# Designs tried in a protein design run: designed miniproteins, single chains, continued (3). Part 75

Each design is a single chain, and the fold is of that chain. pLDDT is the mean over its residues in the fold that is shown.

## One batch from the design tools (miniprotein)

Design m10598
Fold by ESMFold2-Fast:
Structure m10598 (fold): chain A 119 residues (1-119)
Amino acid sequence: SIKEKIIKEIEKLKKELGISEEQYEKLLKYVEDLSRLVERLIEIFKELDSDEQRELLEKLHEAVEAILKGDFEKAEKLLREMGFSDEDIELLKKIVTSLNELEVKLALKIMLSVVLEEL
């Protein structure tokens, strides 16, 4: 399942990057939510060629950066253009605002690693 793949990536990062027990537990708390976003990203990415996938990846990074800066209007516009629903956008905003910058970068790395393995 996507959830099992996310847990595996979190465990891999704990071993390879030496993330703290607190960071590990915090990422595990969001596994269900990350799984929903990963399933949405796979659905979006599977219909795209490699150039379109690269452009979408750049937009996703820009949207997350906008949330981190408090520019929710820019983030929501980018995410809607990518094909995210309002529910998916609110979920991503909740995750990004609940985590510190390092934890957000780790969560993105986990999600994208799982998405790329499914393509």
Scores: mean pLDDT 83

Design m10599
Fold by ESMFold2-Fast:
Structure m10599 (fold): chain A 100 residues (1-100)
Amino acid sequence: MTAEEKIEYFIDLVKTWIEKLKLVKKLKPEETKEVLEEFAKKLIEMMKELANDPSISKEQLRKAYKEVEELLEELKKELSPEEQEIIDETIKKMKEIVEE
């Protein structure tokens, strides 16, 4: 798998998780925070894995971060203030991983 393919796979997973979260919010709104926290944890773990991959450049990692940040900012528009704080903290942690 190339660096580009790894990043594309990661972005596609993020998009899939966002769609799942939107569905949970519609069908089981009481579970949204738990699912969001699980999503945030997985996202941080995946970003750290990409950051530690020697085949992925810092420039590629920064581009991946920017795409994910844009996806998460759009998701925030559909979330409660409490849920938005989880997204903001997740974005902050991802930025710290990328800028390391």
Scores: mean pLDDT 85

Design m10600
Fold by ESMFold2-Fast:
Structure m10600 (fold): chain A 64 residues (1-64)
Amino acid sequence: MSSQQRRDQLVSAFTQLVKDLVSTLSKDDVEAWVKDVLSHLGKRYQDQELVDALKEVGKKILQS
């Protein structure tokens, strides 16, 4: 699998996970968790494109 295809699969998996969490947990709890995960990824991983894509997914779901 190419780097881009793997990144797209991770974004898709994260999108599904956030949607599942929003249906089960409070919006505030999910928002806090998403911010914590993105902060952790931004410090540990140098894949800025992946981090930015995950941030956009979280923002889009939590603002809707």
Scores: mean pLDDT 73

Design m10601
Fold by ESMFold2-Fast:
Structure m10601 (fold): chain A 113 residues (1-113)
Amino acid sequence: FDAKLEALAAEAAASEEKRAELQRFLADLYAAAVEALRDALEARGLVDDEAAALLAQAAALYRGTTSQADIDEANALFAEAVARITTTPEARAVLEELVRRLEAEVRARVLEY
């Protein structure tokens, strides 16, 4: 996986256009993953309105962006939401399982790229 990302980054470094395409592709994957995580946590009653709003904002910032500033802001909002959700061992275990599944899906989509 890391070797695939390194190879893609090296090719993207030769072209600003390809770099922007790769960044947008990855950002869209992260947006979809955050949206899926939010839905799964809401269905389990593990997220309050504030955490749900933070996840929604993070997904919106990831969606279609080629801006590192947008990605950095989305990452910060996601981290804040996670900190709000993981207040019990049970909530943490569910979040860890959901994140593991979403990471596997993201990795598969990157390998297909």
Scores: mean pLDDT 78

Design m10602
Fold by ESMFold2-Fast:
Structure m10602 (fold): chain A 70 residues (1-70)
Amino acid sequence: SRERVREALRKAGLPDEEADAIADALHQSFGEEATRLAAEVLEKMIKEGKPVDEALDEAFREAQRAREAA
């Protein structure tokens, strides 16, 4: 969900406006289910201390895989 992506990005130190824009872009491009899967990847990587840019790249790859598998 968009809210989970926003919360994860804000927790990682991104400004609210950037977190909102990224969450909206994910949801609009890939839909709710792919965004949910991306949020799970993002939350895990941020919790493990991975850089935000690396976490975002992996989250977008996960969303793309989910969309392509549907």
Scores: mean pLDDT 81

Design m10603
Fold by ESMFold2-Fast:
Structure m10603 (fold): chain A 64 residues (1-64)
Amino acid sequence: DEEKEIEEIAEKLWERIEKLAEIEKIPVKEAFEELKEAYKATHKDDKKMQKALELVEKRLKAEE
């Protein structure tokens, strides 16, 4: 199930972002932008990763 895989990737990304923000003492949005740039560069052709990043971005906007 591709949608389930994308959701699982998004949840793991969310956890990494929260942990990165806590460790580095930066806002969650800033941690997300750093992670997004890194993953976009290394996973440019990974459609599941791109969709997972979009889900995380939507979640961040919804929690504002």
Scores: mean pLDDT 78

Design m10604
Fold by ESMFold2-Fast:
Structure m10604 (fold): chain A 107 residues (1-107)
Amino acid sequence: AVEEAIERIRALVEEALANPEEWIARGKKLAEEEKVTLSSDDSYALAALSRELAEILKAVDSEEVRREAELALARFYYWAAKKKGTEKEFLEKLKEIKKLSEEEIKE
């Protein structure tokens, strides 16, 4: 189950990066249900991705799956920041906070 959960997490982040408009729409629907408003499209997409990752973690609670979920969120945020030209600042901050390597995020 752990290997299947990790593959599903990886598939979700690749899907979110390939089809950002769909994930923004999913996040907007989720925010409407929770009666909240977010300031950016990236935040809506991240909210939708975070919800899917939380459901996987609820089914398969392991350190490896939790680590992969954290990397998935970091990768999505990194690629969103790259579109804005702020990816270097993001990576420096993330290394300090999460002790993640640049290589792990870019892969």
Scores: mean pLDDT 71

Design m10605
Fold by ESMFold2-Fast:
Structure m10605 (fold): chain A 109 residues (1-109)
Amino acid sequence: MTEAQKIVQEALKPYIEKLDEALREEIRERLAENDERFAREKASMTPEDVERERRRIEELIREIAELLGIPESVLREALAPDLAALPPEDYLALALYLETLVETLRKVE
């Protein structure tokens, strides 16, 4: 694990400990909705759609870093290997996942 990944995991720990059963169920439902949306939209994504989701991911990384109280650069370093391995058509899936994470963090802060 990289130092950046370790910092992110340590910052997330208090939020994970605050997750009750109701919030975990809400997260499961949202992730299922995200999977369905991604499956529907993946085949029809244009290069413009991919670029929009790439920009959305950038905004969400900033929001998550602020919520976790860590530097944006640390979060970017932690995600860099995963982002480098991700095909552009899967950027929508990542954006939906990160949006769910932001919503969850805001509910437990």
Scores: mean pLDDT 80

Design m10606
Fold by ESMFold2-Fast:
Structure m10606 (fold): chain A 73 residues (1-73)
Amino acid sequence: SIDQAQRYGQQALDYLRAGEAQRAADYLIKAGELLGRRDVGRQLADQVLSGVGASVAALQQRMAAWIAAAQAA
């Protein structure tokens, strides 16, 4: 469900804040699977793992837009 994907997204943000990039990436992939967008989940996970341009604020904005788009569909 969208609510479960949002919860996984929140956990990913919490893990990223804690410096646990691998676990954050795993939860982004799970959120993507629930939203039917494994490609987007993987892209966000790759961004987090690369560390380049992966800020909590930027990730939060992208996830909010992604969930809003899923709710509108």
Scores: mean pLDDT 74

Design m10607
Fold by ESMFold2-Fast:
Structure m10607 (fold): chain A 87 residues (1-87)
Amino acid sequence: SLKERVKELKEKLEELKKTASPGSQKYIDKMIELIEKYLEGKISPEELADELVKIYIEMYEKDPETAKKVQEIFDKINEKEINEVLA
C-alpha cells in the first residue's frame, strides 16, 4: 500500500540522516516532516509528492551527493512496487 511505502521511505531517510553531514540533515528533516504530516492525514498524497520533489530539487542544487542517495532510496521503493505488480 502507499502508506506502507511511505513508512519505508521514512525509515530509509532516517537511516540516511544518521550518516549525513549536519548541513544535509536539514533537507532530510524537511522530507521526514512532510512524510509525518501525510501519515497523520494532514496533507494529500499529491501534496506530499509535490513537496518532496521541491525539497529534492533544492537538495540536488546544494548537495548533489546526498540528493543521489535520496534518489536511490526512491528508486528501490518504486522497484519493489513494480515487482509486486509484475509478479
Scores: mean pLDDT 78

Design m10608
Fold by ESMFold2-Fast:
Structure m10608 (fold): chain A 85 residues (1-85)
Amino acid sequence: MTAEDIEEQVEKLIKEKDEEGIIKLLQTELGLPPEAARKIARALVNNELMRVSASEDAAGNVVLTGVEMFTEEEFERLRAEAEAR
């Protein structure tokens, strides 16, 4: 699974409200410990506007590079985009 594939799969699981699926994906593909995976998955599913960033290392393994919380400006931008659709 590539970094792009994992981000896409996480987005799909967020849309489906599948917290357990996100936890499993973060643990198996990104190597996150269970406590960290659970906290991130809960924040994503509860729409706390968290973003997960992933990248491939030199060996082709997908690694978690960051967990970002949306700024107020990013939240307003996403809300405006959703209202325009």
Scores: mean pLDDT 63

Design m10609
Fold by ESMFold2-Fast:
Structure m10609 (fold): chain A 74 residues (1-74)
Amino acid sequence: AAAERAYIDSLGLTPLERMVLLLLQAAPRPLTRKEIADKLQVSEETVRRAIERLREKLGEDAIVETPEGYRLNL
């Protein structure tokens, strides 16, 4: 828990980007864009942009899109 938090803080993430990353990290299964948007009370477009920025900061393969939704691949 402590190592993941310190790593996230070092990346200069926005609050939304941090929430998306933590939600995906805590999820036991892939989450669809709609599920993430509903959980964070934002639009699906906002989620798409946050995932793009997370990929820019963490690496293109850090978040993968599957038919079942998004998952963290770090």
Scores: mean pLDDT 76

Design m10610
Fold by ESMFold2-Fast:
Structure m10610 (fold): chain A 95 residues (1-95)
Amino acid sequence: SMEEEIIALMERNRERALAEAEAAGRDVALAKQRFAGVFLATTYELQKRFPEYSSEFMALLRETLRRLDAARSFEEVEAVAREGFERIKKLLRKA
């Protein structure tokens, strides 16, 4: 389905962002920037494809970006990103 194709793309983008942040020495600021970029791009595409859920995707984006900004370690950034993607997947599978 379109939902499962988007989920697969999101997981690939998440894995790539994590690998790039790890290759850059697990820099917290860079990890925050990379995951924020992935969430912004993902949310934009989701709002375009599922406009009926636009407000829910924006609410998740705002919460995830706030939590990323508040994270104080690489492990916290990774955990916030993982939780954010799980919330998006849950919304998509209920759509």
Scores: mean pLDDT 83

Design m10611
Fold by ESMFold2-Fast:
Structure m10611 (fold): chain A 92 residues (1-92)
Amino acid sequence: MQLAQQYYQLGQQYQSQGNNQQASRYYVMSAVYYGLNGDWESARYYAQRALDLDPNNPTAWAILSQALRKLGDDEEAQRYRDIYERLLSQLD
């Protein structure tokens, strides 16, 4: 939990400076640690915020997909998993 909150605060700091790419990266890390702590609702929320700043971040799509699956939205989880896999193939 502490690490999730620290990464969120760093994300807010970089977003306030106009550095959306770095802010997105920290929101992804926040979402990861919320998920590791079983807080899938917060993981979904912060992964979505990361995507709002950088829709080409495949890790954010992967975390959002996992969070949705944990919350029972299997259809959207699979759709976002497909986006994650497509982005990985395009970045290689």
Scores: mean pLDDT 83

Design m10612
Fold by ESMFold2-Fast:
Structure m10612 (fold): chain A 100 residues (1-100)
Amino acid sequence: MEEQIKLHTSNEKIQKLLLQFKKALDAGDVEAAKKTIEEILNDPSLSAAEKETYLSFAAYLAINNPNLSKEQKEEILEFMASLSTDEALKEELLRLKELI
């Protein structure tokens, strides 16, 4: 998974944030995971499309993490959906709840 993060983005700052997110997921730390998502979304250097791409990837990291309960996965997906300004991404994130 860590190697997939490096392949998904060349932005070093975002790679570090996605690694922090993955470590929070591995620890079952939902609050740390939420904080990392807010840091990505509040980065003024990222376009809306880049934020959408990183949120989609973060959502797939969350739903595929074996250390998270169904409730923790749903909480993270709902949090991501609540912060997204893209309606299609919101719908995708909410649909991912049906897969967990």
Scores: mean pLDDT 77

Design m10613
Fold by ESMFold2-Fast:
Structure m10613 (fold): chain A 74 residues (1-74)
Amino acid sequence: GSAEKAIAQLEQDPSWEKIRAALHEIEKFPLEEQKKVIEFVVSKTPAEKLPEVRRLLESLKNEELRDYGLSLLE
């Protein structure tokens, strides 16, 4: 699916810019694919960038996804 393409792009170039772009586009994916993208982003994010990932997750309009993503940072 489209989330698999986003994940593949992050695996080829795991730059912060690509991670940020994937999070900004996350709402375009089906709900179950959105959770996969969040899990991958959190797993690949270096520790120094976790505060920025937290802020991006807090900006998500879908409360279930926001709460799920934030739970992965605990």
Scores: mean pLDDT 77

Design m10614
Fold by ESMFold2-Fast:
Structure m10614 (fold): chain A 96 residues (1-96)
Amino acid sequence: MEVVEEAVVTLTAKGVSKKEAEEIAEQVDREMQETFGTTVAPAVVREEGDKVVIEFRAETLEAARMMGLAVASRLQLKGLVTEIEMEERTERRVLE
């Protein structure tokens, strides 16, 4: 039995489309992969009603937070969001 810890940052945005959120998340993912390599996972974008939820996973909370803040800043700079919320957590996963 192996226990691994992952840092998870969830960004919830209103006023942006799933497609626009995915395009910005993909740009940030590319930049973060160049900086942090394989220690960061690609962002997952989901649509929940009138809101878009973007989830960032990384080996460290600092990396996941940096990704979340980068996407949030770009969404705000483009004037695409009317509301934005960010949540940070650590998940423990048991492997076998």
Scores: mean pLDDT 75

Design m10615
Fold by ESMFold2-Fast:
Structure m10615 (fold): chain A 85 residues (1-85)
Amino acid sequence: MDKIMQEQVHIMIAIEELVRVAEKTDDPAIIAKAVRTIALGAKVNGYEMTEKVMEAVYKKVEQERLSAQQIRDIGLEEARKQYLE
């Protein structure tokens, strides 16, 4: 019943999965594809906040090359916005 806590855990897992991809490649196209795949999985499973966080990260990844640390920082910032706003 604490859907918000469950969603926060799922967001953290999604961010860490994406960070692991970014640690293995600096290719923005591969990273963007990973973000899209994670976002689609979240949407299909009803994790709307996770999907919104991943879509925000996707827009930034598509625009520039981001390091694994930058992706983590952006993901955490977007996650905070979803449960505060």
Scores: mean pLDDT 78

Design m10616
Fold by ESMFold2-Fast:
Structure m10616 (fold): chain A 102 residues (1-102)
Amino acid sequence: SLLEEAERLLEEAERLLKEAKKLIKEAKKAIDQGKLDEAKKLLEKADRLLREARRLLRRARELLDRAGAPPEQRRRLLELEIELGVLELELAVLKLILKKLE
């Protein structure tokens, strides 16, 4: 069903966001330690995960809208979209810091 497909996409997006958040934290520590090449690789990996999460959340939104999904699934989508936005902002800031340090 549309709802079951949307739920699977939300679960996968959450997994990708958790991994990206971990990589961003590791990148911050690498920057603090002067390990700029390590930080760059971690941020590049996080960027790929966040782009994939964005794609999955966009598809999930379309499916939930078509399904007339209950409030709890829509709230979960909104929470994951907010987390994605926060992580994308953190990634952008760290990339800017790295560029300034190079």
Scores: mean pLDDT 90

Design m10617
Fold by ESMFold2-Fast:
Structure m10617 (fold): chain A 64 residues (1-64)
Amino acid sequence: SDEEKAGEIIGGHTVGAIARGASGEEVRAAALQGKEEAIRAGVPEEVANKVLDKALAGIDRAGY
Protein backbone atom coordinates (compact mmCIF):
# COMPACT_ATOMS: atom_id res chain seq x y z
CA SER A 1 0.00 0.00 0.00
CA ASP A 2 0.97 3.68 -0.27
CA GLU A 3 1.01 3.88 3.55
CA GLU A 4 3.42 0.89 3.77
CA LYS A 5 5.64 2.40 1.04
CA ALA A 6 5.72 5.77 2.86
CA GLY A 7 6.47 3.97 6.14
CA GLU A 8 9.43 2.12 4.61
CA ILE A 9 10.92 5.29 3.06
CA ILE A 10 10.30 7.65 6.02
CA GLY A 11 11.23 4.94 8.54
CA GLY A 12 14.43 4.13 6.64
CA HIS A 13 15.58 7.77 6.72
CA THR A 14 14.60 8.15 10.41
CA VAL A 15 16.26 4.91 11.59
CA GLY A 16 19.37 5.74 9.51
CA ALA A 17 19.72 9.11 11.26
CA ILE A 18 19.26 7.50 14.72
CA ALA A 19 21.86 4.80 13.89
CA ARG A 20 24.35 7.57 12.98
CA GLY A 21 23.84 9.24 16.40
CA ALA A 22 22.05 12.26 14.90
CA SER A 23 20.51 15.03 17.04
CA GLY A 24 16.73 15.36 17.46
CA GLU A 25 16.74 18.14 14.85
CA GLU A 26 18.66 15.92 12.38
CA VAL A 27 16.29 12.96 13.03
CA ARG A 28 13.28 15.21 12.29
CA ALA A 29 15.01 16.56 9.16
CA ALA A 30 15.61 12.95 8.02
CA ALA A 31 11.88 12.16 8.49
CA LEU A 32 11.00 15.23 6.38
CA GLN A 33 13.47 14.15 3.66
CA GLY A 34 11.82 10.71 3.71
CA LYS A 35 8.42 12.36 3.14
CA GLU A 36 9.76 14.25 0.09
CA GLU A 37 11.27 11.03 -1.31
CA ALA A 38 8.00 9.11 -0.74
CA ILE A 39 6.05 11.79 -2.68
CA ARG A 40 8.61 11.63 -5.54
CA ALA A 41 8.20 7.82 -5.48
CA GLY A 42 4.45 8.24 -6.15
CA VAL A 43 2.92 8.26 -2.64
CA PRO A 44 0.02 10.77 -2.41
CA GLU A 45 0.96 13.83 -0.32
CA GLU A 46 -1.93 13.25 2.15
CA VAL A 47 -0.70 9.68 2.85
CA ALA A 48 2.95 10.80 3.17
CA ASN A 49 1.89 13.57 5.62
CA LYS A 50 -0.14 11.07 7.70
CA VAL A 51 2.88 8.72 7.97
CA LEU A 52 5.21 11.67 8.73
CA ASP A 53 2.90 12.82 11.58
CA LYS A 54 3.11 9.32 13.13
CA ALA A 55 6.92 9.31 12.72
CA LEU A 56 7.28 12.75 14.35
CA ALA A 57 5.03 11.65 17.26
CA GLY A 58 7.28 8.58 17.67
CA ILE A 59 10.40 10.78 17.68
CA ASP A 60 8.81 12.99 20.39
CA ARG A 61 7.88 9.91 22.52
CA ALA A 62 11.47 8.61 22.21
CA GLY A 63 12.74 11.85 23.78
CA TYR A 64 14.48 13.17 20.67
Scores: mean pLDDT 88

Design m10618
Fold by ESMFold2-Fast:
Structure m10618 (fold): chain A 110 residues (1-110)
Amino acid sequence: SGVEALVAELDPDGSGVLTVAELKAYYDRILPPEHRPGAHAMIDEADADGSGVITTEEAKRLIRLRHAGRPEAEAENIALLEEAVAGKGVVTDEALRRLLEKLAESSTIK
């Protein structure tokens, strides 16, 4: 539920890929002001090549940063991402949709 709405919130210009700017703008809407600088810094750290697009490797880096100290959760989330992107080098809207649908199916809490 709301997967289409979330994809539209993350890619409002319809570029077909998730950009650094779109992800930062999304967090600026959902996070309180005190947490926004930390989210931006984490996104900037993950965007190691400065491409402005969230690549598959940058998305894996974000997962590792988010799940630091939780190796089982890290491995599971990386596996879900790899399945969703299907060998693509960038996180597309379709990959994001598949990832969100898979996370909804695996959710232990609604």
Scores: mean pLDDT 70

Design m10619
Fold by ESMFold2-Fast:
Structure m10619 (fold): chain A 72 residues (1-72)
Amino acid sequence: SPQQQRMQQFIAQNRQDIDLLTNKIKELQRQYQQSTDPKERTRLYLLILTYEFVKGSSEYTIERIEKRLKEL
């Protein structure tokens, strides 16, 4: 159905966003390990937490939509 196709497209888009966030988190973790400045380390740590929260929210959204697709 058109509704199922739209939900599948939304899942695909969100999976791409999760992949981008995963790569960004890995880069921030690398920068954190290389930094010796306490202020920069604190900034990077807070950014990592923020991106991990956003990633988790996107993963939760996908799970809910996939459950709805199983009911159709």
Scores: mean pLDDT 87

Design m10620
Fold by ESMFold2-Fast:
Structure m10620 (fold): chain A 87 residues (1-87)
Amino acid sequence: SFAQLAFDIAEPAIIAEGRALGLSDEEIEAELERLREAIAAAPDPEQLAGLALAGALRLGDEAALERLLAALPPDLAARVRALAEQL
């Protein structure tokens, strides 16, 4: 599903940002678990997962965003770009 794919793609960026902020691996895993639960409980989990992905990518550098978009299917890349513009 899009929600699962978006989370899987965002997870490494969220982990990297968490470490940059000085969070422990345990604290990062707790935040990831909260995000997984929030996505599962949301009425529109695809939208929430897409927003989380866009947020994680916005905190990275532009080159990282471009590399990720190039690796995604064109339709998904367009959707991620549209969501990133809303942040």
Scores: mean pLDDT 68

Design m10621
Fold by ESMFold2-Fast:
Structure m10621 (fold): chain A 65 residues (1-65)
Amino acid sequence: SALSIKDPSKRASSTVALMLSGEAAILDGDLETAKENYTAAADVLLSEDPDSPVAEKLRKKVEEL
């Protein structure tokens, strides 16, 4: 929880890109694409940490769409 040897900016960029794509899809009225992108982002986060609070937030967001 204290030390990271990975480049967090590269990992964060991939997940952020999926989340931003989901938000853009919502603004465009494409809820199906939004759900797909948020689900993909949550899946990536859960594969790294099954208790990820960010992934939990994304899953709840998908449920609300």
Scores: mean pLDDT 72

Design m10622
Fold by ESMFold2-Fast:
Structure m10622 (fold): chain A 91 residues (1-91)
Amino acid sequence: SISELSRKLVKELEPLIEELKEKIKTKEDAEILGRLADLIVRAATIEDEEFLKKMTKKLKQLAEDLLKGKISKEEAIERLEELEKEIEEHE
């Protein structure tokens, strides 16, 4: 169900967000985290099962890449902008 997928999205991303909070060193880190958290909440309100599955995967991958230091802050911002655009198209 949509309700179950929405809850799964939030539950899977919550521990990653908490770990990212502990790694904030700059204002830019806080802004990136804030944008990611906003997109998670927005995605969770979309009533589309396939989109929720896709967003869960993409948001989780971005959070994990940030935690592992696999991407630059510039790349993180670009991915956030792409995800925000995709979410806006489904709202």
Scores: mean pLDDT 84

Design m10623
Fold by ESMFold2-Fast:
Structure m10623 (fold): chain A 91 residues (1-91)
Amino acid sequence: MEGEITPEKEEVRAGEDLTFTVKGLKPGKVTVRIRRVGSDDVAEFEAEVDEDGKITLKNVGLPAGEYEISVEDEEGKKSKPARVRVLPAEA
C-alpha cells in the first residue's frame, strides 16, 4: 500500500503538459505538489488519476529547472517524490 509516481517524460519543455503514471493510489482526485529543487517554492494542482493510473497536469507554467513532484490522494496517502527536468520553451 505504497504510493509511487513516475513521469512519462523525465524531460519536458516549459509550458508543456506533464503526464505521470501513478501506482498504489486509487483512481480519483489527487493533489499534485511540484517543488523546485533547491527552493521552497511549491505549486499545487488538483488532478484525477484515471483507470490506467495516469494523471495529466495542464498549463503548469514552470520555468526551466529541476523539480520534485509528489501526489496526495483524497485519503491523505502520499507518493514518493519523483524528479522532472523542465527544458527551455524554445523550439
Scores: mean pLDDT 76

Design m10624
Fold by ESMFold2-Fast:
Formats: structure tokens, C-alpha cells, sequence
Structure m10624 (fold): chain A 87 residues (1-87)
């Protein structure tokens, strides 16, 4: 069920980073591409997309309050990744 877990992680990332349009777009595009890939390639794509989305969200955050929200979203994503590691 690795591919299902990867797609779920991307979906959760889209929801958590929805406030930042460029970050959300990267994850939406990665989710669509991941559907056509095998589990291993989907995992590599998801990893790269999550890192890129994190950078874009931090670049789009223009206030301390927005940066705090990005960091909170990234902490939640880290928790989701940790849940996958416990499988």
C-alpha cells in the first residue's frame, strides 16, 4: 500500500499548504503525476515535491504570522511522514 500512502500524503500536503498557491500547485501536479508512476518513483517524486512546496510556501510568506503558519503546516506534514515510517 505504499503508493496509496504516498498519494494520501500528497493530498494532505495540498490541504495543509492550500493558503500558498504556488506550493499547493506543485503538490497538485505531483499528485496527478504520481498516479501514473510505480510506488518507488511516486515516493521519490512526492519527496522532491514536498521539499519544493515547503520552500515556495516560505518564500510566499511575507509576515511573521504567515511564516509561523507555514512552519505549523510543515510540522504537521513531518508528523504525517513519521506515521508512514512507523508502518
Amino acid sequence: MVKEAVLKLLEEGIELLAEWPEAKKVLEEAREEAKELDAEEALRLATRALLEAARLALEQARTEEERARVLAALAELDARVQELADL
Scores: mean pLDDT 82

Design m10625
Fold by ESMFold2-Fast:
Parts: sequence; structure tokens; C-alpha cells
Structure m10625 (fold): chain A 60 residues (1-60)
Amino acid sequence: SNQEKIDFLKKVLESNKGMRDDIRRAKAKSDAPTAERLEGKEAVLEQQIKLTEEEIKKLE
């Protein structure tokens, strides 16, 4: 059923949001070169979060 896929994707979403929040906290405490590298990692996670949210909406 679509519900099993939704439940799995929601777990992935929670994990990726947690990692993004960790990166955001680290970025706030970092020097400019480190913050730039972390911004790249944050952008990748934000894209994955967006795609996962869109997939969940399609299955609902």
C-alpha cells in the first residue's frame, strides 16, 4: 500500500531534517571557510528533503 511507502519516506524525512538542523547549528558557530563547506552540505540535504516531501504528497 502507499501507506508503507509514506511511513518509510517520513522516517527518511525526519533523519534528513535532523542532519540539516545539526549542520545549521554547526554553521552558526563556524568560521567563514567552514560555514561555506557546511552550506554546501545543507543545500544537498534541503534538496533531498524537498524531493522526499514532494514524493509523500504524490502518494497521499
Scores: mean pLDDT 87

Design m10626
Fold by ESMFold2-Fast:
Structure m10626 (fold): chain A 87 residues (1-87)
Amino acid sequence: VRSIIASTYAGAAVRMVGLGLDAIAAGADPEKVVEIVRAGVAELRAALDAAEPALLTLSDEEARAAARAIADAVLARTEARLAELIA
């Protein structure tokens, strides 16, 4: 489960950085983008850490699906916050 959490966190964090770079390319303030991406990465880590006890009760396949769902929810919130900078 810890390996699943670490892999999910790393993949989602890289995607958040990509979303931030896209926002900067669209004309967003780089300092505000960095703040939103850092907040999103911190939220992702906290959400996955909080979910760890529940994920430990699941199969590896179920734990991967649940971790991805958590990461996708945080990614969607981060993307929405970044979109507000260029709206």
Scores: mean pLDDT 85

Design m10627
Fold by ESMFold2-Fast:
Structure m10627 (fold): chain A 65 residues (1-65)
Amino acid sequence: MDDEAQRVLDEALARASPKTRAVVETRLELGAEASNAEIAKRLGISPATVSRQLDAFEDLGLAAW
């Protein structure tokens, strides 16, 4: 994998809230094709909350994840 992308991801996760980190880490565990509904089910939150946390992660300077 791209080591620069991994480093940027780790730095962004360090700045993110625990909730944002949980959403991002869950998507990485389930795979890039995992739906927001699957992440929401795993974490016990709404799909809308998953989308908002992913948007917050993108605000940390990542174009796409």
Scores: mean pLDDT 71

Design m10628
Fold by ESMFold2-Fast:
Structure m10628 (fold): chain A 73 residues (1-73)
Amino acid sequence: MSDAERRALIRELLARHDLPTDDATVELLLMYARGYALDEAGIAALAEYWARARETGHSVPDDELARIIAAHR
C-alpha cells in the first residue's frame, strides 16, 4: 500500500467516525502506520481507537495504542 493510499484510507475512516480530516491528523496517523508497518486492519483499529479517544476527551491511553501496534506490526 502506498502513502497516498494510506492517506486516502485514513481520511475515509476519520470521516466515517465524524472526526477531523485535517492534514495534521492524517499525517499523525500515517506516521504510526508507517513507523510500525501497520496493515489495513491495523490502520482501521488505529482510527477506531482515535474515535474513542475523541469521545473520552481526546486522551490517548498508552496501553491501548501499544496493544494496537503489537497486534498489527
Scores: mean pLDDT 72

Design m10629
Fold by ESMFold2-Fast:
Structure m10629 (fold): chain A 82 residues (1-82)
Amino acid sequence: MELVEEMKRVRERIRELAEEAKRDPSKAPDYVAEARRLLQEALALFGQNSHKLTAEELEEAVRYLAEAQRYVDEAEAYAKAV
């Protein structure tokens, strides 16, 4: 339960960083670095605790992590535009 909520929160933070990168591409490399760090921390936490999740919670957490990775990729695209 708490792990799934944490994954959802990380997705939202990384999404905000991607929006900031789009707004100010000159600073996008800094937002990308923060987004990558947040995703790496979330992946480590997920790896340590995923065995405690139900099948339904596992599917939900994986979906949030996949969405977070997509937002990191979007932020990286904005960084390359500069």
Scores: mean pLDDT 84

Design m10630
Fold by ESMFold2-Fast:
Structure m10630 (fold): chain A 94 residues (1-94)
Amino acid sequence: MSPTGLLFDGMLAYLVEQDFDKAEEYFKAVLDHPEATPAQKALAYAMLADIYYHRGEKEKALSYLEEAVKHADALPAQVAADIKRYYEKFKKEI
């Protein structure tokens, strides 16, 4: 499956099905895909951070947010700013 297809299926599992285990599998597959763009990896990292945060795994969520920030400049400026804001807010809670 393409990185775009994996990211789309992950977003459907996350937003529509609210199946966070299924969403995690798809987003991790995006990160492992050799053709995944920096923008796709940034989104996958940000989504994984949110999943782990809601599970109470705060240190792992912060680690994923740090990776999302490293790739965020590949995203539109507003999306990059939102990811960076979430990271700054989250690291103050740990």
Scores: mean pLDDT 83

Design m10631
Fold by ESMFold2-Fast:
Structure m10631 (fold): chain A 78 residues (1-78)
Amino acid sequence: MEALRREIEALMRETEELIRTTDLDPRQAASLRTATVLRVIGLLIDWEIEKGIWDPEFSSRVAKEVLERLDRVIEEAR
């Protein structure tokens, strides 16, 4: 779990650094953050499969909720 947590944190930090250094507009930045969240979900799915607790329906619902959360961030930037 700790190794997975650090990998997720590194991925998110790398994304924010890329946004800052590339001078992306808010919509491009939000899209890149969404792509990073999808990669994080992939890492969590792999971990759940390894533990034998993977539930595709539940994980799909969580992914939708996270994407809806990011859409609100985009709307706030308007």
Scores: mean pLDDT 76

